# Designed miniproteins, single chains, continued (3), part 30

Each design is a single chain, and the fold is of that chain. pLDDT is the mean over its residues in the fold that is shown.

## One batch from the design tools (miniprotein)

Design m9016
Fold by ESMFold2-Fast:
Structure m9016 (fold): chain A 66 residues (1-66)
Amino acid sequence: AKEKIKEVLERYRKEHPEFQPLLDRLLEMLDKGATPEQILQALRAYAKHFPELRPLAEEVERILKE
């Protein structure tokens, strides 16, 4: 799950450079041992303020469901 989430975050970072600082923070959290669930919680919090991140949060949630 972690590798798939990292791949999705890196793709979104490339497509939405305006969110690169937030996404780099999430990638750092993963590298330092954050759980996939913690990343999803952080993304959901961000998506409340930045609706453009909602599809990313939904994709991460789908990966966790798999």
Scores: mean pLDDT 80

Design m9017
Fold by ESMFold2-Fast:
Structure m9017 (fold): chain A 78 residues (1-78)
Amino acid sequence: DPLVEKIQKLLKEGNREEALKLVEDFGKRVIEAAKVSPVAAELGIRQLEEIRDVLKKNGDTEGAKLAEELIEKARSLL
């Protein structure tokens, strides 16, 4: 997944702010998708789960929590 790879690269480069901005922007799009397409939302949630796991592996507990909150909000609309 190009988005997950981009986020992983930004975290490795120390560009946490840009990485978290991509997470938030993508999560907001997944939440909007959940209102009109359960299939698109489920695919986006799986990508957010992978992003959450990447953040956890990198020790970014706050970033992982952000991803988890976006996942929970999207799932609440399904």
Scores: mean pLDDT 86

Design m9018
Fold by ESMFold2-Fast:
Structure m9018 (fold): chain A 83 residues (1-83)
Amino acid sequence: MTLPPISDDMYNSLSSDIQQLRDLGTQGITNALNNNDFDTLSQLQSILTNTSINVSNYGSQGDLDGARSSLQQGIQQIQSLLS
C-alpha cells in the first residue's frame, strides 16, 4: 500500500526517452524519404520495432531498468544512423 515499488521518476524518465525516440525516428524517416533513402528507412523501422518489443517485454516483467536500457540503446542506434 501507499507507494508503488517503482518511483514516478523512473516512469517519467521512460516517458521522456520514449518521446526522444519518437522525435528522432520521425526526423530520420522524414530525411530518408526526402533523400529516397529506403535502406535507412528500413533500418529505422527495424530499430523502432525491436525497441518497442523489448520495452514491452521488460515492462510486462516489471523490469524498468531493462526497459530503460532498451530505450537508450534504440536512441543511440538512431542517433548513430542519422550521423
Scores: mean pLDDT 75

Design m9019
Fold by ESMFold2-Fast:
Structure m9019 (fold): chain A 104 residues (1-104)
Amino acid sequence: SYFEELEKIIEKMREITAKLPEELKPLGEEVIRNMELVVEFLKDESLPLHIKGVVVGVLVSGSLFLLDKALKISTDPEAKALLEEMRELVLKAQKIAMEYLKEQ
């Protein structure tokens, strides 16, 4: 259930990234890579729960930093709206990942 929700968020991120200007597509792809890493680390049975929490925090914070930087320099209202939608998806992914960890 949690992993299906995270995969749906990642798929929505791919759809948004495809709509971004060419210069911003690598940034969208980096955010997607970070979210895929969140899923991989959450599935890793060898990792302690506290390490999973730290990894989620680092990857989410890094993604938000990249998106906030792009939002500050973007002059295109359409690109800005897509970046804001991507940011909301990152926050939703964080909430789902943290709820998963709490229920372990």
Scores: mean pLDDT 90

Design m9020
Fold by ESMFold2-Fast:
Structure m9020 (fold): chain A 76 residues (1-76)
Amino acid sequence: EIEEILDKLKDAILAGDRSAFAAYADQLTDLVYAKGASKEEEEEIAKYMAPAIEEALLKKYGSREALEEALAKARE
């Protein structure tokens, strides 16, 4: 089901595995279209994933301050 793929996406994000992330993202897209998900459901999925992305970034950079510095650099 969708939740299982979302958990696998979170694992891929935390591991920094771009290939796994792309593969599971494709699976999620196919499953969502097969299920006939609405725009609301797609937005809920994005909201559900946001905390995992933040956690992965914090884990990668080791602190919130290091993450903020990286974001400042990205903004130029």
Scores: mean pLDDT 68

Design m9021
Fold by ESMFold2-Fast:
Structure m9021 (fold): chain A 54 residues (1-54)
Amino acid sequence: KEKEEEFIKLMIELAKKNGGTEEEGREIGLGMLENIPKDKLEKAIKLAKEKLEE
């Protein structure tokens, strides 16, 4: 729910940082989210934040 939304926002920002579009980031985030168990979502968010910050 809330964490899923945070993850999608991170994927959108990462796509934009790399010259992509908001829509590309959202689609990537949604696709990845389908393969992430709820108990692993917090770790996925942390990894996305690390990639965004390098």
Scores: mean pLDDT 78

Design m9022
Fold by ESMFold2-Fast:
Structure m9022 (fold): chain A 67 residues (1-67)
Amino acid sequence: MKMKIVDTETNIGKEVEVESASEETIKKAVEETLGKKAEIVSSEIVGNLKVYTIKVGDKTYIAIVEL
């Protein structure tokens, strides 16, 4: 599966591969990509997309997974 990680302040995105849209997999992929601990604040399903709001320190990221 493809996941896009977007910094909400800079609007810069990175694309990574993930095996599932589970919270554990998404959290691990974000932590590995950014090199910092991540906390999942919320998740929503919008059509064929699963969208996570993720807090990393003082920053907020959006992770988008295509289902």
Scores: mean pLDDT 82

Design m9023
Fold by ESMFold2-Fast:
Structure m9023 (fold): chain A 118 residues (1-118)
Amino acid sequence: MLSDEEIADRLLEKRGVSREELEELVRRWIEIAEAPLEEAIKRARELLEELANDPRYGAIVAVINELLENNLDVPITRLLREYEELRLKNAEKWREVMKELQPLLDEIGRERRRNKVL
């Protein structure tokens, strides 16, 4: 029987994403969720711009979804739950952050769709 850690490691390897890289990304989102509104908006914008330029961004999103869909209990999914709890504690602040970031998210979405057909 495979452990949750072994399943998670296989999913990460399949997508070419390291555990350390994914944990660092989730920790950055946790720090953003804990930051005051103005700093949270600034840091989230910077992180989204970094991710928009990473060709592995689609693979990173896919592995996060696969980890969550498999109901794995590993450090990465524990960090994702902490991030969700922090967002919910400050739902009004997070709504304002997402409102400010929505134009950038829409632009990233359009760019990704455009570049999928080469």
Scores: mean pLDDT 77

Design m9024
Fold by ESMFold2-Fast:
Formats: sequence, structure tokens, C-alpha cells
Structure m9024 (fold): chain A 89 residues (1-89)
Amino acid sequence: GKAATLRAIGEILRMIGMLYDLENFELSLEEKKKFAEEALEIVRELAADPEVPESLLERAKELALEIAKFLEEEDPELAEELKREVEGL
């Protein structure tokens, strides 16, 4: 429905903001972890709502995977765990 679509768009915009911050600022490992975990939670919530369009869910998954990549150098085990969780949704 319209409410689910608008929520999904809002969450996607939030994740785009996280990705922008990761790309343009030197963030601590704790901030990177927080963004990656928040992105996974967004994908979980969108995946649980059958009214969310599949195209928006796939976009959210793509963004969560891109965010998780920023952990690969400092915490590769957590990066891999988060990616597996996103791919399983």
C-alpha cells in the first residue's frame, strides 16, 4: 500500500545518507558498525512487510551490502555476517 511504499522510500533515503557519510567522512569503527547494523535492521523490517514493493526491498538490500563493505578492512568477520544476513532476507 501507499504507506508501506512511502516508509520504504524514507528508509532508502536514510541509508543513502549513511552511505554518503561513509564515503565523505572519516568515521570511527563504532560509527561504521552502527550504520551497518541499522541498515540490516531496515532491510529486516522492509522484508517483513508484504506490502513493500520488491523493487524497493532490492534497493534497500543493495544499499545495506554497500554499507557493510566499509567494515571489510577493520572487521571482515562482521562484514561477512551482515552481508549473509542481508542476502538471506
Scores: mean pLDDT 88

Design m9025
Fold by ESMFold2-Fast:
Structure m9025 (fold): chain A 87 residues (1-87)
Amino acid sequence: MLKIPSVEEFEKGLKEMLANPEISQREAAELVLAELEYLFNQAKTEEEKKKVIEIAKKAVEILKEGVDPELYERVKRRIEELIKKLE
């Protein structure tokens, strides 16, 4: 079974990553995109797909406050494309 983190666990992890001075905003964004792309590709059940979409939407909200506007718009666009593929 695919182990998908809870929305709360994902939010905590992303916020901790963005607060870490050793991790750049670009690195944090790339790690989030890689995790989301993996989860979207592995989600098979309706429950898994809904959970991954909720996580993706939460990632967009957190990144809006945590990264520069240019990086945010680029990451948001990729995440929205992933969501459209599952909807």
Scores: mean pLDDT 81

Design m9026
Fold by ESMFold2-Fast:
Formats: structure tokens, C-alpha cells, sequence
Structure m9026 (fold): chain A 68 residues (1-68)
């Protein structure tokens, strides 16, 4: 699974939470952390730098959605 595929999965989960009415940035950050941990457990050979990049990009995406 590529960084782009993982980021798309995390963004899809963020979008699902927004569709459910969740707009609290803290809850969204917890969801990102949980999803990133699940992906790390499923892909233990994934570079840590790539997981950090996904988490940061997902957090920025969630922040932009909340700010809009």
C-alpha cells in the first residue's frame, strides 16, 4: 500500500465522520491517530517517515475542513 493509498483511506474516514456530523478537531485527530495505528499494525514494513507524513497530511485536511 502506497502513502497516497493510505492517505486516501484516512481522508475517506475523516469525510465519513464529517458526514455523520463530527466537526470537533480533537476527535478527528484521535480518529487519525487510531487509523494510522491500525495501518502501522497491518503494514509493519512501512517506513515510519511515511506514516508520519500521512498523519500530518490527514491532520491538515481535517483542520481545513473544520476551518471552512
Amino acid sequence: MSVEEILAEVKARIDARFAAGETDLGVLHQAIAATTAEIAAAHPDMPREDLIAVARAAADYASDRVAA
Scores: mean pLDDT 77

Design m9027
Fold by ESMFold2-Fast:
Structure m9027 (fold): chain A 92 residues (1-92)
Amino acid sequence: MEVTVFKKRDGVIEEVGRFEAKTVEEAIDQALKLIEEALADPATESIYVIFTGKAEDVKKIGERIEKFGQEQGWDVEVTIQGDSLVVEIRRP
């Protein structure tokens, strides 16, 4: 499963990190670390995470990130396109 994390700052989208994960748990844990790193910059407007893998795995990731985002008070939008999941996180 491939994971890429981007942040939007001053209208520019830049890559925070890219990695491969063998499990749903590894994908979520590493993505959350990169999301927290991006959010530590107060100039970060939004974060985009792209997960590419098996449809069943990306669906589980989407459900878990939505739940985590709700618990953190994040504005989270999840879009599934085939075997890819796009997560957008905006500051509240």
Scores: mean pLDDT 83

Design m9028
Fold by ESMFold2-Fast:
Structure m9028 (fold): chain A 79 residues (1-79)
Amino acid sequence: MDSAEEAKKLGDEGARLFKEGRDELLNKATTRQQILRAIGRVLRGIGDLISGGILAKKNNLEDYAAEKAKEAGVGSFAA
């Protein structure tokens, strides 16, 4: 598997999941089930961003990983 492509895919997926989970928590979650689901997305997004960041570092794609983390707003939460 191309680790550079995997790093980009994980960064994109992680950024999307984190942003969606964060938005749901702040603006859309009205029940405990919705809150727990949103937390699950945030945690999965963080995991994907961390994994993507490690792969990006190995492939000199640190700038790409940093841009995806910034896009997701991770710098203000667990980054």
Scores: mean pLDDT 69

Design m9029
Fold by ESMFold2-Fast:
Structure m9029 (fold): chain A 87 residues (1-87)
Amino acid sequence: SMAAREAAILAEAEALLAEVERLMAEVDQDPSKLAAALARIREIERRLSELLQEAHRLGFSPEVVTRLLAIAAEVREVRLELERRLA
């Protein structure tokens, strides 16, 4: 069903956000992990872009699309912050 697909994509996006939050906490404890964390966050950002494209193709509900966009924006801000720390 559409509801099951929406729930599955949202669950994957929420899990990816939780991984980004864990990676940030790990970098705060050990700055030597920054480069590896940034590489993984870039992979997560690409995956979120794919999930958002699928949501648009399938015509997901505005609530789900809004949450996916919010997650993507938060992950992008974390990536930009870590890129600033490497520069």
Scores: mean pLDDT 90

Design m9030
Fold by ESMFold2-Fast:
Structure m9030 (fold): chain A 94 residues (1-94)
Amino acid sequence: MVYEQSLKASELADKAREMALSGSASREEVSELVKETIEYALKAAESGDPRAIQSAYDALRTAADAAAMVGDKETFERALEAGGKVADKLMELL
């Protein structure tokens, strides 16, 4: 279900940010959560539901912040690119 994918993206993004802020996790662990957030957010963007797509977009912004906090520039840029794709899908529905 589409809502499950956007909710999963939000949960993963929040966890990645919490781990990055606490400093208790490795860069690799945070980067893996960000990559999972991107995967679920892109799946949610295929839904055609503006609310699910908006939640996915917000999750990608949180995930990008987490990647930036741990210094993973490549994963940060990938999250921003995914955010652009999700934003384009949202704008098509407004």
Scores: mean pLDDT 83

Design m9031
Fold by ESMFold2-Fast:
Structure m9031 (fold): chain A 80 residues (1-80)
Amino acid sequence: GDEEAAKAAKEAADLAAANPDARVEIVGGKITITYEDTPEAKKLAEEAEKLASSHPGVKVERKGNKLTITTTGDPSLIMS
């Protein structure tokens, strides 16, 4: 449900926030995470992709060191 989608988005953002070189942008139901352009950072992006995609109601797209997570729930549940 919408709660699980919001939780997946927050978990991915928290993972990125644990890496000081990662940039996180949250707009409505969409989270964009940009990691450093290194092999290690790309592995972190892959881990975040796996964590987010394990939750229902989430659409995940990764391109190298950039991860985009879109929740399919009501955006009002994420915006505060």
Scores: mean pLDDT 68

Design m9032
Fold by ESMFold2-Fast:
Structure m9032 (fold): chain A 80 residues (1-80)
Amino acid sequence: MTNEDLVKEMQELAKEKDPEKYVEKWEEVALKLGEDPEEVEFARRVALGEPEALRRAAELEDMPVEEIRESVAEFQASLA
C-alpha cells in the first residue's frame, strides 16, 4: 500500500458512520497493511464491544475492563 492508497482508504473509512461497517472497512485496510489476521480479528471484536474480547483486552493491557469499555464507547460515539 502506498501513502496515496492509505489516504484514499482512510477517506473512505471516515465517511462510514455505522460502527459495524466502519470496522469491516478498517479490517480490510489493516490486512492490506500486513497486520496479523488474528490481531485484526481480535481488534474488530473489541471495537464492536464483544464482552469476551473486552475482558481479554483488559487482561492483556493490565487495566480494568471498564476502561476498555469506555474507550470502545468513545470510538463508537466518534463515528456519529
Scores: mean pLDDT 75

Design m9033
Fold by ESMFold2-Fast:
Structure m9033 (fold): chain A 83 residues (1-83)
Amino acid sequence: NLDELAALAEQQRRNTELQLKRLEADPNTPEELIEKTRELLRLLGELEEAAKAKDVEKAEKLTEEIIRLQKEINRLLAEQKLK
């Protein structure tokens, strides 16, 4: 359901914005983590728009890219927690 996907993308985008602000406030945050989080935010915005436009092919491609990027971000976040 593309309407549910649009709502999920919007919620995840809001959560990612809050995470980005938190990461940017910490001077010890690696630049790579900030850059990847910004890219995730951009892709989530594109996914929301693609889902609203009922562009199934674009929504599928963006979902795959988001899943891959989220795995990379989760790895970097786990490393960041090791003080």
Scores: mean pLDDT 84

Design m9034
Fold by ESMFold2-Fast:
Structure m9034 (fold): chain A 100 residues (1-100)
Amino acid sequence: SDAVVEEAKREKLEEIEKRYEEGELTPEQAKALKFAVELAARVLRAEGVSDREKVRLLLEIAVTLTEKGFSPSEIVKELRRLVSASVEELRERLEELKKG
């Protein structure tokens, strides 16, 4: 539901802001990650993703892809591919992305 996506989005944006305040991110990095979260939330709402764990994993995948230098258009394409994946498949994909 829209409410599930909005809640997960707020939590992820607060996490990014905290990382920035603690000196872990440059202003440009924080801005890019916040933009990725907003974009991902928009895609997940449009695709009707309502499972809380799936939403959280897809937002984390969007953040990780942004940190790896993927463009917004590439992130949107990947998220649309992954919205039908199971929670387990999403966890495996996130682990793969963090290793490579």
Scores: mean pLDDT 89

Design m9035
Fold by ESMFold2-Fast:
Formats: structure tokens, C-alpha cells, sequence
Structure m9035 (fold): chain A 120 residues (1-120)
């Protein structure tokens, strides 16, 4: 199910985030591996609405991780890059203009939440 695909993706993303913040992988390796996993998840989505739900869950998860782990502005920069790259991948698959607008709104809200966290 898409729920299982999403749960598997978020678990793998947590592992990559943990390795990235621990310095076990480079920022470039983190971004590449996370994008590769996201592309596979988006390819398995059966509707534009599933792609939007995927992106919303990823955005919420990255913001939560940054807050809970007190990520530095430098680390947050790579989370922003991941958000933008996944949004681009999702936008290429979404055909509904209304859902494309909702995707951009989710991205913009996630960046605003990261801005607030960096200001703390």
C-alpha cells in the first residue's frame, strides 16, 4: 500500500538524517540518497493526491527532525535543498494545477517553519 511505502521511506529518511548529523555520510551523500529514495516512492504513487500526501509527510517530518535535534543553520540548508528537490520531482508527476499549487504551499510553509527554528 502507499501507506507502507510512506512508512518505509520515513524510516529510511530517519536513518539517513541520523548518519548525516553524526558525520557518518557527507551532505552530498545524504542529499543524493534521500532524493533517490523519494524518486522511487513518488514513482509508486497511483494519484496526484498520494504524491501531495507524500510530500506533506516528508515536509512535516523534516521540520520535526530539525526541531527535535536542534539542527544548525548549515544542516538545515541541506534539509531545504531536499525539500526543494523532492518538490521538483513531485511537481513533474502532478498534472492537477490545484494540487501543484498546494504542493508549493506545503513547501513554502516548511521553509517558513525552518526560518523560525533558525531564529531561535
Amino acid sequence: SFEEILEEFLAELDRLLDEFVAGKITPGQFLQRAVDLAEKAVEKAESDEEILRFYQAVADHLVRYAREHRLTPEQIRYLRALLDTIASLASEKITDPELQAQLRAVRDRAHAELDRLEAE
Scores: mean pLDDT 90

Design m9036
Fold by ESMFold2-Fast:
Structure m9036 (fold): chain A 83 residues (1-83)
Amino acid sequence: SAAAKTRQELEELLPLARRISEIEKQLETNPSQADTLIKEVEELLAEIEALLARTSNPEVRQVLEGMRDRLEELKARLEKLKG
């Protein structure tokens, strides 16, 4: 069913959500690792853009767009810590 497919696609995004949360925690606990964290954010942004390019599911797209916005905000915060 369409609902079951959407659920599966959203469940496949859980590892990405966990990685974003881990980066947020590392930003607060280990700000000296900003260069490494920026690289991880850029890698996740590339992965999300690739997923957005191939999905037509509006619910999945909304979650991915939210993750992208969250990562872009994290990158901006990390870049300010280097200054």
Scores: mean pLDDT 85

Design m9037
Fold by ESMFold2-Fast:
Formats: structure tokens, sequence, C-alpha cells
Structure m9037 (fold): chain A 74 residues (1-74)
């Protein structure tokens, strides 16, 4: 479905974005949090439109994004 293709792209984009934040220590804590919040809000908006399998993938990716951002901010 279009929603499944969008979910796959958003997962790839989110993980790529977080990798970029990890690679560049010049980002401020405010910028890092703003990027995290945007990713999570996008995931939350899409979640009700996905299959249970895609919801599980999105939830796993949310947990990874949150954990990786927490490590940047530590």
Amino acid sequence: SAEERLADRLIEDALGTVAGLEADPRFTPEQVRAVRDQILATFDALLPHLSPEQQARLEATRAEVEARVDRILA
C-alpha cells in the first residue's frame, strides 16, 4: 500500500537523520531534540494507518531513535 511504502521510507529517513546527528557533534541539544520530536510526531501520525506488522516496525524504530538521541544528549 501507499502507507506501507511511506512507512518504509520514513524509517530509512529517520535512521539516516539520526546517524547524521551522531556524526556531527556541533548540533545543539535543542536542535537534536527538535529533530527527534519531528520524527516521533511523523511516526505517531502514520501509526493508526498501518498494518500490525508495520506498526511493530515503526514502534521498534521509535525506540531506536529515542535510545540513540538519548546517547547523543548524555
Scores: mean pLDDT 86

Design m9038
Fold by ESMFold2-Fast:
Structure m9038 (fold): chain A 102 residues (1-102)
Amino acid sequence: SDSLLAQGFDAFNAGVEAEKAGDYERAGELYERSGDLFDQAGDYLSGSVAYARAGDAYEKAGDYERAAEAYLRSADLAERSGLSRLAEENRKLAEEAKKKAE
C-alpha cells in the first residue's frame, strides 16, 4: 500500500500546504521529495512538475542554489517525457537562479 506514486502525491500536497503557510524552504523540500518519488515510480511528467514547483519555492525562499538544482532535475524529467519546450524553459530558469546564487 506504500506505492511510490501515493507517497509522491502525499509529499506534493504537503508542499502545497507549506507554500500556503509561506514556508517556502519547507515547500521546496517537500516538492523535491515528491519529484524524487515520482522519478523512482517512472512518472516523469509528475516528477518534472514537482521539481519545477520545488525550484519556484526555493526561489521564493532565496535559496537560489537549490532552485537551480531543482529546475535542472525538472528539465531532465521533461526531456524523458518528450517535453523539450518545458525542458528548455526549466534550463533557462536554472541558469537565472545560478546567476542569483553567484
Scores: mean pLDDT 91

Design m9039
Fold by ESMFold2-Fast:
Structure m9039 (fold): chain A 94 residues (1-94)
Amino acid sequence: SLEEVIELLEEQIERLRAATADELVEVLEEIIKELSKFKDNPLAAKQLKGYQEVLELAKTASPAERALLRDLVIRDLEETKEVLEKELEKKKEE
């Protein structure tokens, strides 16, 4: 459901914010595994592909580059969450 996807995004944002640059690869692998359960959702499927690409970049990145990648991923997730929250609000307002 849309609400479940929003909750998943919120959890992913919190995990990424708590992660150090050294933990980024491990956290991304866990996020990818969790998103794989929601493959029937087109947005979750699109995010899965995006995070797989970010994971490959993170594996070869320096600590400074990993910190930047983390911040960029967090920003993307926050923007996606805002879009989904607006869609959910429209459905609840009827």
Scores: mean pLDDT 78

Design m9040
Fold by ESMFold2-Fast:
Structure m9040 (fold): chain A 77 residues (1-77)
Amino acid sequence: DDERRREAIALVTRAANRIMQGDFDGALEDARRAGELVGDPEGAERAARDAIRAVEDGASPNDAATLLARGMAPLIA
């Protein structure tokens, strides 16, 4: 349980960094994998979609990374 949560946290951190770098495909894969580890793939997919939509709506990559991290936080707590 704790090891899976730690891995999920690392994946969320990597996904956020990838969004900041413009690697949205890699961020989506990391977020989805984190969601699978914590048993909420639907919540993880929603968080990733919200982050991508924010970028499409003109948000900065930093704001999108923050949105992803906030969306994932309840899943990895």
Scores: mean pLDDT 80

Design m9041
Fold by ESMFold2-Fast:
Structure m9041 (fold): chain A 84 residues (1-84)
Amino acid sequence: MVTVGVRTASEEDARRLKEALERDPRTLSVEQVSGTTVRAVFEDMEPEEAMRLVKELAKEAGARITSIVVLRDGEVVLAETFDE
C-alpha cells in the first residue's frame, strides 16, 4: 500500500486534485487533510508510478502542486518540491 501526500498552491487546487483522484479507479481513498493538503492511498502501485499518476492528474485538473511525498508502510520513499 502506497500513500501520496500532496501540498497544493491553493485550496481550489487541492479541491480539483481531490476530485481528479476520486475519479481514478486506481485510487483506494482520497482525503483533504487541510485546505492545501490532499492524501491519496493506492493498494497495488509502485511509489514512482503513484507519483507520476498524481502529477499527471494534477496537470489534467489544472491543480498546482508545491510538494509531493510518497510513503510506503509509513516511510518516505520519494519526495519532490516545486517552488511557486
Scores: mean pLDDT 83

Design m9042
Fold by ESMFold2-Fast:
Structure m9042 (fold): chain A 86 residues (1-86)
Amino acid sequence: VDTFKKQMTKHVDDIVKKLKDMPDMVKKIVSKFNKYMSVISNMSTSTQVGTLLTMMGTQVDLDNTPESDKEKKKQIGENTVEALTL
């Protein structure tokens, strides 16, 4: 049990250290995203349309979503970031 507390403290310290390097990580992500977008632009039109429809559906959902569901959208975003940082 106490060993578990020590492990949690170590994880918190590691996260704090990573937060100091966040600007560099963001630059790398943006660079990769731009490269990915360039590739997508040259991919099948059907794949692009599918992605756009999903994004439009999400945007329409956000615009018509009551306040309680806006928290759900934020939580999904946070969960995605957490999954990417695991």
Scores: mean pLDDT 53

Design m9043
Fold by ESMFold2-Fast:
Structure m9043 (fold): chain A 88 residues (1-88)
Amino acid sequence: SAHELAVADELIAKAEQAEKEKKYREAGRQYLKAGTLYRSAGEFKQAADAYNKAAELFEKEYKETGDIYYKGSAEAARVLAEQAAAEA
């Protein structure tokens, strides 16, 4: 819906700001939420792009912290991106 797209776009803007501030965990979470909203709206390409961006940022968080949780989060986001891309 138009409402889901508007919320997703706001989350992308917040994620981009967090990424610029090197808040990789926050940015990754916001891109992940945006991907889910794009997917719910039927915007599968935008969903895949957002999920891949979330994975990239969780990989950066993992490299910075060594926290294996973020390695798993990145792998899960890549799977979501592949699923969304297949629906496009």
Scores: mean pLDDT 90

Design m9044
Fold by ESMFold2-Fast:
Structure m9044 (fold): chain A 63 residues (1-63)
Amino acid sequence: VVLSPEQIEEAMVRSGLVDREQAREIAERVGEATPGEAAAEAVRSGVVDAQQAAILASELEKL
């Protein structure tokens, strides 16, 4: 499933691991992406670690 930047931003903020400004920046960089791609971008940006990325991917998969 491919998610919109708006869906990625909201799910990341809802996870509690990322603030809205960071979520917006990640969503803008990744664009339309799968849950795994969006979580990987958060790790590349230094916002979350690999364990937190698994939680983000799980939240994004609920969309």
Scores: mean pLDDT 80

Design m9045
Fold by ESMFold2-Fast:
Parts: C-alpha cells; sequence; structure tokens
Structure m9045 (fold): chain A 66 residues (1-66)
C-alpha cells in the first residue's frame, strides 16, 4: 500500500540518520549529545520530505480522477 511505501522510505532515512548521528557523536568533542540530536533531526526532516513527495504524487492522481 501507499502507507507502507511512505513508512519504508521514512524508516530508511531514519536508519541513515542514526548512522550519521553515531559518527557525529564519535567526532564531537564538547556536546556529543546535542550534535547527535541535531543530525538525527536533519535526517528526519529529509525523510519527511520524501514521504510528502509520495503523498503528493497520489494526491495529483486523485485530483486527475475526481
Amino acid sequence: SLARRVQEEVERARRLGEEEARRSERESSSDPKQASISAARRTMSLGAEAAEEIRGERLLERARLS
């Protein structure tokens, strides 16, 4: 279903963000926790944008059929 595709895309982006956050945490010297949170949030926003694009495509199909 469309919901599953959106969820899979968001989950993939989340995994990439977690990996990037771990690298950032290892490289951070003063505020590793804040750096990790910031990196995770940036990747989450990218995943949300990808999910929005998939939903937008479906909305265009509905508008065409309505």
Scores: mean pLDDT 67

Design m9046
Fold by ESMFold2-Fast:
Structure m9046 (fold): chain A 77 residues (1-77)
Amino acid sequence: MSPAVTLATATGSSGAILELLGARVGDKVELQLVATDAATGETRALSATVTAASGETVTLTGTALDGEAVTFTATAP
């Protein structure tokens, strides 16, 4: 099991840190959008977990805590 790796980052309108995380599970990569509250440091999921093949380009969409729509596009590692 590999630790989750940050593939993309952005800052939400609320100041939250938005991240696309990827984690290897065998020959697959699990991807999820998360937000970290800048004031508390707590991380919450913005999207369901998506399984992708290595080298696949994926787009994940979620909604941040402040209602901002968030879209990330990244290549699975």
Scores: mean pLDDT 72

Design m9047
Fold by ESMFold2-Fast:
Structure m9047 (fold): chain A 87 residues (1-87)
Amino acid sequence: MKPLEPGTYTFENAGGEITSGTAEVTETTAKIEAEMVIEVGGKKVKAHVKAEYDFVKNKVKAVIETEDEVTYIEGEGEKLESETVPK
């Protein structure tokens, strides 16, 4: 794991598939919101990603939104559960 100092981080044109985003890191949590291009079923689509990680509880919550669907991800430790809802 990479220790990040608490703070607000911004990025733009961060190589490859990430077009822009921000990350807010504290001693106990990391929150990220980013625009990126992902490949779904052989098609490149724009996605809006919101994620929150709790370092104390080792829990993650993420929402990935595309034009056609929204995917909710929730996990604790190594266990990840996801639900995809069509628009």
Scores: mean pLDDT 69

Design m9048
Fold by ESMFold2-Fast:
Structure m9048 (fold): chain A 63 residues (1-63)
Amino acid sequence: MFSKEEIIDYLIEKYGLTKEQAETVVDLVEAGYSVDELVRALKVLGIDITKEQAEEIKKLYES
């Protein structure tokens, strides 16, 4: 299982997110956001991720 810190580091390295953006992504995943809800919410917050990236992030968190 991946820790929250390991997922944050992965998001920064792979997707070029800031630490604050990566923390926001993880917090929304923890809150139970679906892939579609995650993409829409993040876009409103200025974080542009694809559906495929959101699916990978959720899989990483759920592992």
Scores: mean pLDDT 80

Design m9049
Fold by ESMFold2-Fast:
Structure m9049 (fold): chain A 70 residues (1-70)
Amino acid sequence: SAAASRAHLERAIEAIRAGDLETAERHAVMAVLEGANAAAVAYLNQAGRALRAGDRESAIAHLEKAIEAL
């Protein structure tokens, strides 16, 4: 559901802020499994690329856009 996807993305953002990237990745996967739409998934993929580049601020911004797109 969109509500379940949103809850997981919000937890992913909090995990990134806490420096817990493993927990952030798990919640991002759960958001997709809960049925995040194509637009939200596109932003989530951008967030993943930003995290791999070490850009946590851009990752959070992309996850916020993913939530907005749900």
Scores: mean pLDDT 86

